Designed miniproteins, single chains, continued (2). Designs and how they scored, part 13

Each design is a single chain, and the fold is of that chain. pLDDT is the mean over its residues in the fold that is shown.

## One batch from the design tools (miniprotein)

Design m4419
Fold by ESMFold2-Fast:
Structure m4419 (fold): chain A 89 residues (1-89)
Amino acid sequence: MTDAEDRALLERLTRLIVEAARRLGDDELAAAVERVAAAELAGEEVGAEEFSDEIIERILRAVAAAHEGLEAGLSDEEIIERIEAALRA
């Protein structure tokens, strides 16, 4: 991938995960994902101490679900539904 393709992928994954978190009323997860993505786009490191273990685990599950949906060729809406299912588990 080029830097532009990597940026576009990060922005798309962030948008899908934030939307799924907001649909579940999980404002803490939505804010954490936006913070991580903003730091990555700015070339900054995010300290692990900024988030609870529970939030980190949920971010990882959401990212895994989003990647699986992208690899399966799912629509944005279908990927959001998959992320929601992963976050409910």
Scores: mean pLDDT 79

Design m4420
Fold by ESMFold2-Fast:
Structure m4420 (fold): chain A 77 residues (1-77)
Amino acid sequence: SKMEEYKELVEKLAEKNKIDLSTLEIISDEQLKEMLANGGVYDPNAVSRKASKEEVLERAAEAFLLLEEEKGSKLSK
């Protein structure tokens, strides 16, 4: 599947750049949406959380899928 292909790509990019995906932290989707709903105002009480390697891979793969969709619908090369 496309998601699995992008997960594999993200792992390869992390290896190339010597990034340990298991040490990364993320802001939850709910917190991010709340910050955006406030006009992008930074909330000092918003906290990042430790993410599993699998969760980091999934979120990065989703971002790649969204970029691919946008390139297909928004701009011609």
Scores: mean pLDDT 63

Design m4421
Fold by ESMFold2-Fast:
Structure m4421 (fold): chain A 86 residues (1-86)
Amino acid sequence: MEVIEKLKELIKELKEVGADQALIDELEKALERLEKEGGDNEKVVLEDTARLLRLALLQVGVPEAVADALVEASLAGQNIAAVIEA
């Protein structure tokens, strides 16, 4: 649950900084899939979600190292939304 909540927060911040709507739509679908499937598919869905998050962060100008750190923190259930606004 914490991972899903942190991912929702990150997606909201990405929308505010102007990430592509198509990429946001894909992230929202991946998040729904995480909530629905869990368990046996969790690792695959988390990997897909991480890839999409990284792409969105890079598109809005977040440096690669920072994007990787934000994705890792989000998947670990840490609060990372404030970093995107900086």
Scores: mean pLDDT 66

Design m4422
Fold by ESMFold2-Fast:
Formats: C-alpha cells, structure tokens, sequence
Structure m4422 (fold): chain A 67 residues (1-67)
C-alpha cells in the first residue's frame, strides 16, 4: 500500500552500487529516450512488485531526465 513510513530511503537505491552505476550509465548514454525508457521500465517493475517507494523514485528519475 501507499502508506509506508521509516522504511523507504533513496540512499538504498541511490547510495548503493546499483544506484551509482545506474547514474553513471545514464550520463554515459546521454540518450533522453534511453533514460525515459529505463525510467518507465523501473515504474513497471515497481508496479509489478508492488513497491510504492521504487515507483516514486522512478517517476522522479523521469522528471529529472525530461525537465
């Protein structure tokens, strides 16, 4: 459910090796369509897994990539 407190942290996805690697990969590609594609895939994966936190994070990623 969307009610989650004290359990979700951006550092777990951004501070982890996966987050750092994903960020570097995004910069390396420098493809707007590729970044959006990855973000949308992230939202879909989060939706399938039922992770509201991951979904919000993916949405922020797209927001940053498009604006």
Amino acid sequence: GPNAEGGRKAEEAGDGTGGAAAGAEGVRLQDKNSAVESGRAGIRAAEKAGDAGARAQALRFIERATG
Scores: mean pLDDT 61

Design m4423
Fold by ESMFold2-Fast:
Structure m4423 (fold): chain A 60 residues (1-60)
Amino acid sequence: SHMERRRALLEEYRKKAEEIDKKINEMVSKGEITPEEAQKLREEEFVKLSREYRAGLAAL
């Protein structure tokens, strides 16, 4: 159903959001990027994720 597809899409969004946070936090912990670079990367990744989520919703 439409509602089940929406729920699955939201769960996918949440999983991807967690993966983004984990990856960026690991990069900071390893000293690979600065906190300022991490904030910019987080913003860019979440913009991409939001576009994917909106596109998925529009395709339902």
Scores: mean pLDDT 86

Design m4424
Fold by ESMFold2-Fast:
Structure m4424 (fold): chain A 77 residues (1-77)
Amino acid sequence: MKIKVRLELEGSQEAIDAVIKAIESAGGKVLDRKVEGNRATIVVEADSEETLKKMAVALGKAIAEHPDLRLLRAERL
């Protein structure tokens, strides 16, 4: 069953790009990307709960590696 999540992020363009690459590398699909200055709203899709868990781990690693990166909201759609 496909799972969609909306992520609201704040950070540099480099940090936001790192999150997108991490999500795609974990098997997630980026469905929508809206960037306004230092904020981004990204809609991602996981094809399984296992993929969703891998995406969460990848996101956590990206946040740890980019001190300017903040996760403002995460909402399951």
Scores: mean pLDDT 82

Design m4425
Fold by ESMFold2-Fast:
Structure m4425 (fold): chain A 76 residues (1-76)
Amino acid sequence: ALEEAERIRREAERKIREMMEESKRRVEKSIGHPFNPFQYMRLGPESEEKEFLMRTIEEVKRIREEAERKVRELLS
């Protein structure tokens, strides 16, 4: 159970990391310069790049919540 919980968390972390890196690359390509994800959270609401990043962040939250839910189900 504990080992399975650790594997689930590691897989979720890996997936989140890959997703964040992909999102960063796509946004940087669109705007033509490097960016800090936290800076993007403060951009105006009509930014297409901000909308894309916010959708990625929401998906990351969902992946994390699902992993934690599965971990709780495995624990006695």
Scores: mean pLDDT 70

Design m4426
Fold by ESMFold2-Fast:
Structure m4426 (fold): chain A 71 residues (1-71)
Amino acid sequence: SSRVAGLEARYEEMEKQLKDAKEQRDKLEAQSTTEENRKKAEQMNKGVESLEQAAKAVRDRMEAARQAELS
């Protein structure tokens, strides 16, 4: 339970970071009329992809910990 709670807190922190990163990326993409701004949006998108992979790993660990407590 305490382990699940710790993983849940970490996942919530990462979801918050993802929300902020996606909002910034989407705003930049919507405003991208230059090659420079498109390059920056592409770089931010790579950061979002990395955060999504890390968040998935934490979520999978959380689900595995919950499953272990049930079985």
Scores: mean pLDDT 81

Design m4427
Fold by ESMFold2-Fast:
Order: structure tokens, then C-alpha cells, then sequence
Structure m4427 (fold): chain A 66 residues (1-66)
């Protein structure tokens, strides 16, 4: 449980930092807020979905950046 939360938090920080580096500050902030809500609610399924969606957003933005 704690290991999953720690790994998810580290991955979330990585995604957020990369979105910020691409100038996607609003997307990074929205993603972080969604992650924090899922963590506060203890909803692991929602947390996993949010991380997946954030990863897809990051991949799309990286593709657009070239």
C-alpha cells in the first residue's frame, strides 16, 4: 500500500515536472490537483486512472513539441 502510494507520487511528480518543462503549467497544476484529491480520498483506482491520463497527456504534448 505505502509502496504503491510512494511510487505513484514519484511518477506523478515526474509527469508534472515534464509538463511544466513543456510550458504546460495549467495541465501540470490540474494533474497535481487530481492526484492529491485521489490520494486524500484513498481511491487507488482513481489515482491509477489519473496517472494514466496524465501520462497520455504528456505523451501527446511531447509529440506536438517534436
Amino acid sequence: NNSFIQSSTQLSNSISNKLNSLGKTDEANNFKNNVNQALNNGDKNKLSQIIYDGSQTLADEQGKAG
Scores: mean pLDDT 81

Design m4428
Fold by ESMFold2-Fast:
Structure m4428 (fold): chain A 80 residues (1-80)
Amino acid sequence: SIDELIERAKELLAEIQRLVAELIARGAGAEVEALLRKYQPELEELADKFVATGKKEDLEKLIEKLEELYAELKALLAAK
């Protein structure tokens, strides 16, 4: 359901925030800033599209992009 996807998006955002904080604490602030700068415009565009359409498919695209960011942040942490 769309409510389950909204909950998943919220969980992903919370996980990303925790991971960002951990990476910054480990001295990877510059690398985190570069990744966030890369992903933020695309995430904002996808979020705006979902708000405009209310379509499940647009929320799924947003979640997919959040999963990509999460994976890159996890890879960065593993490299430390």
Scores: mean pLDDT 88

Design m4429
Fold by ESMFold2-Fast:
Structure m4429 (fold): chain A 96 residues (1-96)
Amino acid sequence: KLEEEIKKLQEEAKKYREKLMFHKLTVDIENILSTTTDPEEKRKALRELIDKYMKEFNVSKEVILKALETVREHYRKLGREDDIAVLDELIEEIKK
């Protein structure tokens, strides 16, 4: 039954890591969108960011999609149509 307690702690640590990576990725996406003006450069920088999170930090496709969709909803409320178009392209590419 100690083994069940260890498994529970490991699951909690995993959830905490996923939540931390989700928030960090969300901030990094917003930073690229706010500091980069050219749409092509935004797309390139965001693709490189996503690739880094997947390969270097072992972030799941589900967490990446959730982060992109969260930023998209925030930017929809702000009326940033150009940034929404960039995010929609990336979401579609990742869903394939």
Scores: mean pLDDT 84

Design m4430
Fold by ESMFold2-Fast:
Order: C-alpha cells, then structure tokens, then sequence
Structure m4430 (fold): chain A 93 residues (1-93)
C-alpha cells in the first residue's frame, strides 16, 4: 500500500528529526521533551536530566502538559522556583 509506505517514511523522518533535536539540546545542557511524549516518557526524560545534571527543554505543549512537565521538573529539582514561576507567567498570558 502506498499509504503504508508514506506513513513509514513520515515516522522515520520524525524519529530522525527528534534525534537531531535531542542531540543539539544535549550539547547545550538540555534534555529535550517532545510535545507528544507520554507521561512515562516525560518522567524517564526528567530522571535522565537529573542524573546527567541537565535541564528539561519542553517542546511547545498544551497548557495542561506544560503544567504537568513543570510539576515533574520541580519534583526532580531540575528548575529553580524562579524558573518555574517564569514559565507559569507565560502560561497565564
């Protein structure tokens, strides 16, 4: 099926793109968290960030996902209280 081939190509391109974003973020001292990350994937990424002494870099998620990401980042001590308040101010605009 041509549709199945296109879906496979899209998935491969997306994974390659995410890999590049993760590698660039890691060079700058961040662990990239994609918008479509599951709760389990987010927690895993934040644990890795804490273990490596890096900060989370969130793709532009929905407000609800960002609140969840900030709560986990606070739980793992990855963002300061001031950084968390700055993100919350952006979400309240």
Amino acid sequence: SAAAALEAEYAARREEGLKRIREEAEKEGYIFVPEDASKEEVEKALKEAKEKGKKPLFEAPSREKMEYYLELAEKYGLLSEEEIEEFREVLER
Scores: mean pLDDT 73

Design m4431
Fold by ESMFold2-Fast:
Structure m4431 (fold): chain A 71 residues (1-71)
Amino acid sequence: ATVEELLDLVQNEQVRQRVLELPGDSVNKARALLSLAVEFKQPWSVYEAAKAYLEANGGLGLKVPENWLEV
């Protein structure tokens, strides 16, 4: 999956715009999407898709929250 495919899952226009405005590579944008999905309480499918993208592309690290499931 590409970052564009991840953003197609995002129905919240503010979240989508914030990710698109960020500098850096696709991995950086996917990491930011995961963080913003927690902040804006997006559907579970968005979190799962962003996490899967990061795992597949070697971007999963300490900046990804472990407790995002508590929301």
Scores: mean pLDDT 67

Design m4432
Fold by ESMFold2-Fast:
Structure m4432 (fold): chain A 72 residues (1-72)
Amino acid sequence: SAEKRLKSLGLSPEEARAAGLLIARTGTLKPTDEQIEAFAKESGMSVSTIRKALEAIREHPEEVSRALAELN
């Protein structure tokens, strides 16, 4: 399942969607620390969680994209 694939990458579906939304808003796979901190305040997620999710997407962009497509 898509959830199992995300879990193998250290991501929950919620974490993957949140990081994907931040990437979409900023137009970059490498948002600034200020962009991450602002998004953390808006989303209620921790900065460390967002950073880990962004790293996983950068390392496995196709796998995360496919998993999110199956969930949406």
Scores: mean pLDDT 83

Design m4433
Fold by ESMFold2-Fast:
Structure m4433 (fold): chain A 68 residues (1-68)
Amino acid sequence: SMEEERIKELTEGIIEGLELIWEGVEKAAKLNGAEPLKKEEQERLKEIIEKSKKNIEENMEKDMKKIR
């Protein structure tokens, strides 16, 4: 139970950390007068990130159900 909760919290924390890192990269690029990505490219990348997040959550839920 606690191990399952810790894995979930860790996974969620990693995903959140990656999102924050990405925001920092975009901000730093703008401050240096560089465009990080075109709007269309940014939207595509956000879709990939969201799908990856969902896949991680779904796989984790499946694994937790098998352990129980």
Scores: mean pLDDT 68

Design m4434
Fold by ESMFold2-Fast:
Structure m4434 (fold): chain A 100 residues (1-100)
Amino acid sequence: SEQVEKIIEIIEETVKKLEPYLTDEQAEELRLRAKLIIEAIKHMDKQGVPISEIVKLVIEALDEILKWLEEELKDDPEKAKKIKEIIEETKKKLKEVEKE
């Protein structure tokens, strides 16, 4: 699906934008979480799951990533704020793909 390919590109771009704010260990965990999300949505696309349900799953996974990173960065509110801004922008981009 062209929409799912676009969602994957958005996820990969988001990981790259988040990495500068993270330790090597946190970046590795983020890459692993992103890989699992990408594999899940590829499977959903092959099963004919509607794009709205795929977008919902990705947004829920991003909210879990945000919660994890806010806890990891609780002593660095400036980095936590930047990460939140990046994830919120990603969620907006995903919702625009759903409208296509």
Scores: mean pLDDT 89

Design m4435
Fold by ESMFold2-Fast:
Structure m4435 (fold): chain A 79 residues (1-79)
Amino acid sequence: PVVRVRARGLSPEKARELQDTLAKLALKYGGMGISAVVGDELDGVFIFDSKEDAEKLAKEARKAAEEAGAPEVEVTVHD
């Protein structure tokens, strides 16, 4: 499974904080991935062996992005 996280409208500082949060969450659920921050947009892709762990990351990633104040959040899980 692959989780893609996109968040837009964050300050560059908040986008980088979210990037760090997503990296920690990915490690917590046994995934690995890459993410980039360009201006006010974060785009991250994370790979998991387990769909259950991917769904847990997706849920927590959405929450983290919303708590960071991102007006636009997209989180998708591909099996």
Scores: mean pLDDT 82

Design m4436
Fold by ESMFold2-Fast:
Structure m4436 (fold): chain A 73 residues (1-73)
Amino acid sequence: SDDQMQQIVDQIQDVADQVIDVARQKYDDDTYIRIDQMVQSIVDSAVRRGQQGDYQGVQSSRDILTTWYNHIQ
């Protein structure tokens, strides 16, 4: 459903913000910039897949980003 898709996209955006905040605090500027670029790429991909109705693609983006969050916190 559209509500389910939007919920997953919102979760991805929330986790992305958390990853960026942790990276800013823990790493040097060069490493932070690289992490920020990778996270933004994942978010952009998730948004595009969500617009296309690709539920599996959006879920994959969420799983990747959650894995990133778990290993940097």
Scores: mean pLDDT 84

Design m4437
Fold by ESMFold2-Fast:
Structure m4437 (fold): chain A 85 residues (1-85)
Amino acid sequence: SAPSLADIVASLAPLFAAASRAQRRAFLEEQKAKVRELMEKGEISEEAGEEIIRLLDEAAASDDPVEAARLTARALQLLHEAKAK
């Protein structure tokens, strides 16, 4: 089963709170690059990939590490669901 949003947030929020803004941005850019690769390979739809990238961009723009973690968790959950069919 896909991990729950709450489980992903519980894992990410402490890491994002401990990380610098630059470290969070680097992580989010790496995740965006992976999503773009999956879209190019046709492993996820363009619509799903676009929504995931939008959430990652919102996370990168957030000054609140908990909100950034929540947005990132949503993106990762959608990515998991998009790949699972």
Scores: mean pLDDT 84

Design m4438
Fold by ESMFold2-Fast:
Structure m4438 (fold): chain A 99 residues (1-99)
Amino acid sequence: MSATAVVARAELERLAAEELARLRALGDQKSSGSPEDAVAALRAAAEEALARLRERGDQMVAGSHPEDRPEVAAVAEEVLAAFEAEARRLIDETGARLG
């Protein structure tokens, strides 16, 4: 892996972790409300977080040397897929706990 791809992974994983922490906090705040409202709020927040992570990934790809772009793009796709999987798990678990 190129040094550029290593740095990109570290930054995107840090941002994804921060976004997941925000989703967990939102889930906790919605725990006293309806399950449907909690799930809807988390889905909306997850979509907004994913859009921010995609924008950052795209910026990293654009800012990379042409030869490094495929590796940086692959790293971004992997980190975003992992974020989507964790966000979906959190949403499903929140819905199950409140229902």
Scores: mean pLDDT 85

Design m4439
Fold by ESMFold2-Fast:
Structure m4439 (fold): chain A 55 residues (1-55)
Amino acid sequence: GSPEQIAEGVLAAARSGMPDAAASRLGAWQAKEAFGREVPPAETAEEAAARILAL
């Protein structure tokens, strides 16, 4: 997966009814597993996606 795919997944999860904080934590975990980079959890799905895209 790419940072773009993980970020899109976070936004899709939030749109499907997952709480933003949960979608953010999921995206951070996926980025760590895929790229070995720590991404701090965000309060909004949009902020989480932006942090992941900056990897």
Scores: mean pLDDT 82

Design m4440
Fold by ESMFold2-Fast:
Structure m4440 (fold): chain A 88 residues (1-88)
Amino acid sequence: VEELLEKAKEKLEKARELAKEYAKLAFEKGEDHPEVKELEKEIEKVLEELGELAKKIKELSEEAYKELLEKYRELLEELKRHYEELKA
């Protein structure tokens, strides 16, 4: 399960980076800009891959799944805070 957990953490980190870039571009160029729309699709793809990994991890180890879930919650908190800072 270690390999799946590592891959899931990599996807979380990638989603974090993409989401911060999305927020910056959306603020600078507007949500309807083609570059922003393309970045949104990349984020969706990474989150789908993360979801599939999370399902597999949950089946193999409840403990590893809980660790991943905590990392995911931390990411959501950070992204919400980052987005609020850009709006201010």
Scores: mean pLDDT 76

Design m4441
Fold by ESMFold2-Fast:
Structure m4441 (fold): chain A 83 residues (1-83)
Amino acid sequence: MEEIEREIERLVAEFRAWAAAVNAALATADPATQQALLQEAARYQAEMLRKMMELYDRMGRGLDAAQRAEAEARIAAELAAVE
């Protein structure tokens, strides 16, 4: 239990740090670099969400239906943008 909670906390912290760095880069990047960063961001976000959902499921808590639907819709929208 505690080990899984620590993994979730670590993933959230890593995601926040990464998101801050990407946002800083996006603010100063040219359009081509912004497009590349957004594509990379979409892939990384999808992977992080998948990992977090797996850990929550293993804890027996899971994400509620609304949270899962929101996460899935967000991933789908980002993937559609990079197709």
Scores: mean pLDDT 68

Design m4442
Fold by ESMFold2-Fast:
Structure m4442 (fold): chain A 55 residues (1-55)
Amino acid sequence: SAGEEEARRIIEEAIRNKANVKEMKEAGKQAMELLGGDERRGLRAYLEAADRVAA
């Protein structure tokens, strides 16, 4: 979905930009807001973002 894609993009950008803990927390908060607080979707978005950065 568009919300899941945007959540992943936000987390991916934070990882690529070597965000500090405060910046990463804010990125995670924005992503979770897009996902309606769904922790499973949040974890999936994070793992997808990490995979894209690691590739």
Scores: mean pLDDT 83

Design m4443
Fold by ESMFold2-Fast:
Structure m4443 (fold): chain A 95 residues (1-95)
Amino acid sequence: SPFDKLKKFITETLEKLSEEERKLLEKILRTAMKVITGSEYAGGGELSELPDENIEILLEVIKKTLEYYLKNKETITEEELIEKAKEIAEELLKK
């Protein structure tokens, strides 16, 4: 269920994003995965191997980071966005 929700969210979100924004989403995903798992996301089956709790954290990081991007789209740099994704992931892992 959490994995299916993550897949649906990513698929639907990618359809609504520009090519540049899709690359930002990939970088957000890689950043969140590194914080949550301690390993680089290689684009393979790693998402399906995560515990449900970690998938829920990953989904929340992506949602909050994209919301932050949309509110600050005119002023935010890629570097600031990636740092924000890292901060959100670290905060959610402390719960």
Scores: mean pLDDT 78

Design m4444
Fold by ESMFold2-Fast:
Structure m4444 (fold): chain A 92 residues (1-92)
Amino acid sequence: MTFEEAIKNVYPLPITDKPPNKNPKSIDDIDGSNGIFYIEDDGSDGSYELGATALYNGAKDVIFVKEIPKELDIKEIKVRDTIIKYAITDYK
């Protein structure tokens, strides 16, 4: 699945002013809430589904990177049997 296909499948995006969930256990618990999501792009459908879900749940933006800077609070979540690394910053 491409990121564009993932976005299309979860549109329209809801609006939320809730702070992002710092410790989601599953993709269903992900909350974007005006944060910017940095996601390590491993080329899997899981990374794109995580990004689309973050945008659907009110993330300000999603940025795919090869490696998340270690200065950020790096989290891991399992999506489609793949462990995806992400970080949330810039709550606007």
Scores: mean pLDDT 64

Design m4445
Fold by ESMFold2-Fast:
Structure m4445 (fold): chain A 79 residues (1-79)
Amino acid sequence: MQEEIDRIAEVSELVAKEILAAAPPGTSREDLQRVAVAATNAALKADSLEKAQEVIREIADTLRSQGPEAAIAKARELA
């Protein structure tokens, strides 16, 4: 239980850091929240923290290049 809570906290922190850094200027709070939720769900399904970080980076790269809707679609594909 504690280890699972710690993993959720680490994943959430990584998502917040990577998604905020990748967000184009002017991205709405609503869109950022939608991407962060989708990215967290996809990352939590990974077998390791290293794999979760890779998943988060792919979603962040999609957000930076193609925007929030594409990033959400990528997160759903990876989940």
Scores: mean pLDDT 81

Design m4446
Fold by ESMFold2-Fast:
Structure m4446 (fold): chain A 84 residues (1-84)
Amino acid sequence: MPEIIVYPGNTSERDLRSFAEEVAEALKKRGLNPKRIEAVGLGGGYIGLRVTLEDDGTVMSAVLDTLWSPDEAADRIIESGRDQ
């Protein structure tokens, strides 16, 4: 399990942590090894996630809707982190 740091704001810390853990598993399913995930409650049903990868220290971040599936969230994070 990666290190998960939660800044809840107006969102439940438990819900943010659970969502971050599920996103971590979705990222692992896609071949990425998260070392750290920072989850920030932004209000209005939005969450900021910042993911640091174990293999190369790559940092990826995205603003996500908490109604998205963990798989959809993982795909968004990967897309936002791919600078080509």
Scores: mean pLDDT 78

Design m4447
Fold by ESMFold2-Fast:
Structure m4447 (fold): chain A 61 residues (1-61)
Amino acid sequence: LEAKDVAEAAAEAARFIATFPPEQINEAGRRAHELLVEGSPALSVDEANLATAGGVVRASA
C-alpha cells in the first residue's frame, strides 16, 4: 500500500481491509499496517498505526 499522508493511508487501509471477510478484520488491519510501513516511506510507524486504526473503523462501518 502506497500513501503520501495519513488521510490517504487510512483510505488505502480501509479499501484493503474491506476486501477481507468480517471475521478477519483484525488480521487484515495488521497486514495493512505492514504494507503501509513497507510501501509508504513518507509515513512514520506512528502515522501508519493511526492510518490503520482509521482504516479499520471505516471498513467496519
Scores: mean pLDDT 77

Design m4448
Fold by ESMFold2-Fast:
Structure m4448 (fold): chain A 62 residues (1-62)
Amino acid sequence: MDALEREIEEAMARIALSVSRLADSVPRSELVARIGEEEADRLIAENQALRARAQATLEALA
């Protein structure tokens, strides 16, 4: 990859990590109350997967 492409991927991964951390600030109990247990667990799993992918991308670019 060229330097610009790598820098864009790093920036996107950092944004994904920030979004994931903001989502983690919402308690599971509040999510369950609003959207139900099944949907809350799905969103939590998606958020964890997003964070893991972002971290893996940053490690690969290091």
Scores: mean pLDDT 77

Design m4449
Fold by ESMFold2-Fast:
Structure m4449 (fold): chain A 97 residues (1-97)
Amino acid sequence: MLVRPGGGLRKILEMQGAKEEVLSYEEALELLMKAFDKNGDGVISAEELRAVLTELLGREPSDEEVAQTMGVLDQDNDGVVDEEELRTYLDVRSTPV
């Protein structure tokens, strides 16, 4: 299925080299996991999220900015974001094409 990622998702995908507005769902998810999961452990920690936000903003994010972003992504409140939570966020923040 093709999706059009919205807002901040689009910016992150562009940082990973996605030049097209429309991507396959699996390609978008893979690129987002690659962007966030810097150590390859299959989960996204607050430190990995901080690193992505640093690249996205061009400055170090505040602890509040990191916490707000974690609060949106970390739906089960376990302190990390897994692939299924990121998939759910992509579904909510993307338009099917």
Scores: mean pLDDT 70

Design m4450
Fold by ESMFold2-Fast:
Structure m4450 (fold): chain A 91 residues (1-91)
Amino acid sequence: LKEDIEEARAIAERTVAEFDKLPPELQKRVIDVVKKAVDQVEEDGSLGLFPGRPDPALTAAVYLTAEGLGVGDKEKLEKMRKFIEEVEKSL
């Protein structure tokens, strides 16, 4: 779990760092996908591949990418941040 969150962070940091190197069409696609993922956030701030099954690594990857790119609903991002912090405290 801790290693999964660290990997998600690394993936998000790389995505943000390399974003400007992507073709404009792919940049737009990444922004659209990330915004849609943030919109699908549960009330507890989690994201998952299956309803009711939180995925902390997926939540961290989406949250960090959205924050790094400056996109996504601010209220939902705040819920995601809180969820990640609570998970990290339990590790």
Scores: mean pLDDT 78

Design m4451
Fold by ESMFold2-Fast:
Structure m4451 (fold): chain A 93 residues (1-93)
Amino acid sequence: SALTPDILLLAAEKVGAERTKALVERYLASRGQQRGDEENLEKVYNSLPKEVQRRIEELARLVDAGERDVDALAEKLNLSEEEKALVEEILAV
C-alpha cells in the first residue's frame, strides 16, 4: 500500500488538514514511531501516481471534516483492506 502514516501526515500538511495532522501525530507517538525525513517523504510522495496523491489528500480532508466512519471512507475512496485497517488504527487513538 502507498498509504503510510508519514505519507498521510505530509498530505494533511499540504492541504491544511490540521485535525488529520493532529490525529496522525498522536498515532505515531502512541506507536513510538518517529516522523521520517521531510525531504525523503516529499520525494516519495511526488513519486506516487497523481491519482494516489489525490486520494490521500481527499482522505485527509474527509477526516479533517469529521468523518470517522471507516467503512464510508473505504467506499468513497476505494481503500484497500490494509489502508482501511491503518485508518481505523489512526482514528482509534
Scores: mean pLDDT 86

Design m4452
Fold by ESMFold2-Fast:
Structure m4452 (fold): chain A 87 residues (1-87)
Amino acid sequence: SAEVRARLRALIRRANAAANASTDAETSQLLLHVAVAAQEVLDEPTLETFETALAFIRRLLAQAPAEARPLLEDVLAEMERVRAEVA
């Protein structure tokens, strides 16, 4: 749906903006990986792609620096909400 795509685009923009604002290369690269995962869902919005992206973001969150955790938690929660609306 248009609403699902708009929400995914908002997540991609937020992750990219945070990556660009970060002065830490590791944090920036991690946030770019989050944006790529959300983009893959946007390109092929299936339950399988959502599950793959959510699992990947959860693994990134487990390894994330403290400064990146709130944004990753927000992105994960929003993707879970969007997935629930699609399922």
Scores: mean pLDDT 85

Design m4453
Fold by ESMFold2-Fast:
Structure m4453 (fold): chain A 62 residues (1-62)
Amino acid sequence: SKELQEELAEALLSGDTERAVEIARKLPDVADLSIVAEKMGVSPEALARALSIVAGKEIKPK
């Protein structure tokens, strides 16, 4: 989970949207997004909503 968060943050910050979508699909339905959201300057709830849309599944912040 921590490794997936680090990979997700790196993909999002580098603009690698394809990689970010693949990582989002690997996230559990309840995910700790706090570190990624902080690095992106957004709320965990906003990030979870965006990731849910691109992954095609419901992802909720822990």
Scores: mean pLDDT 80

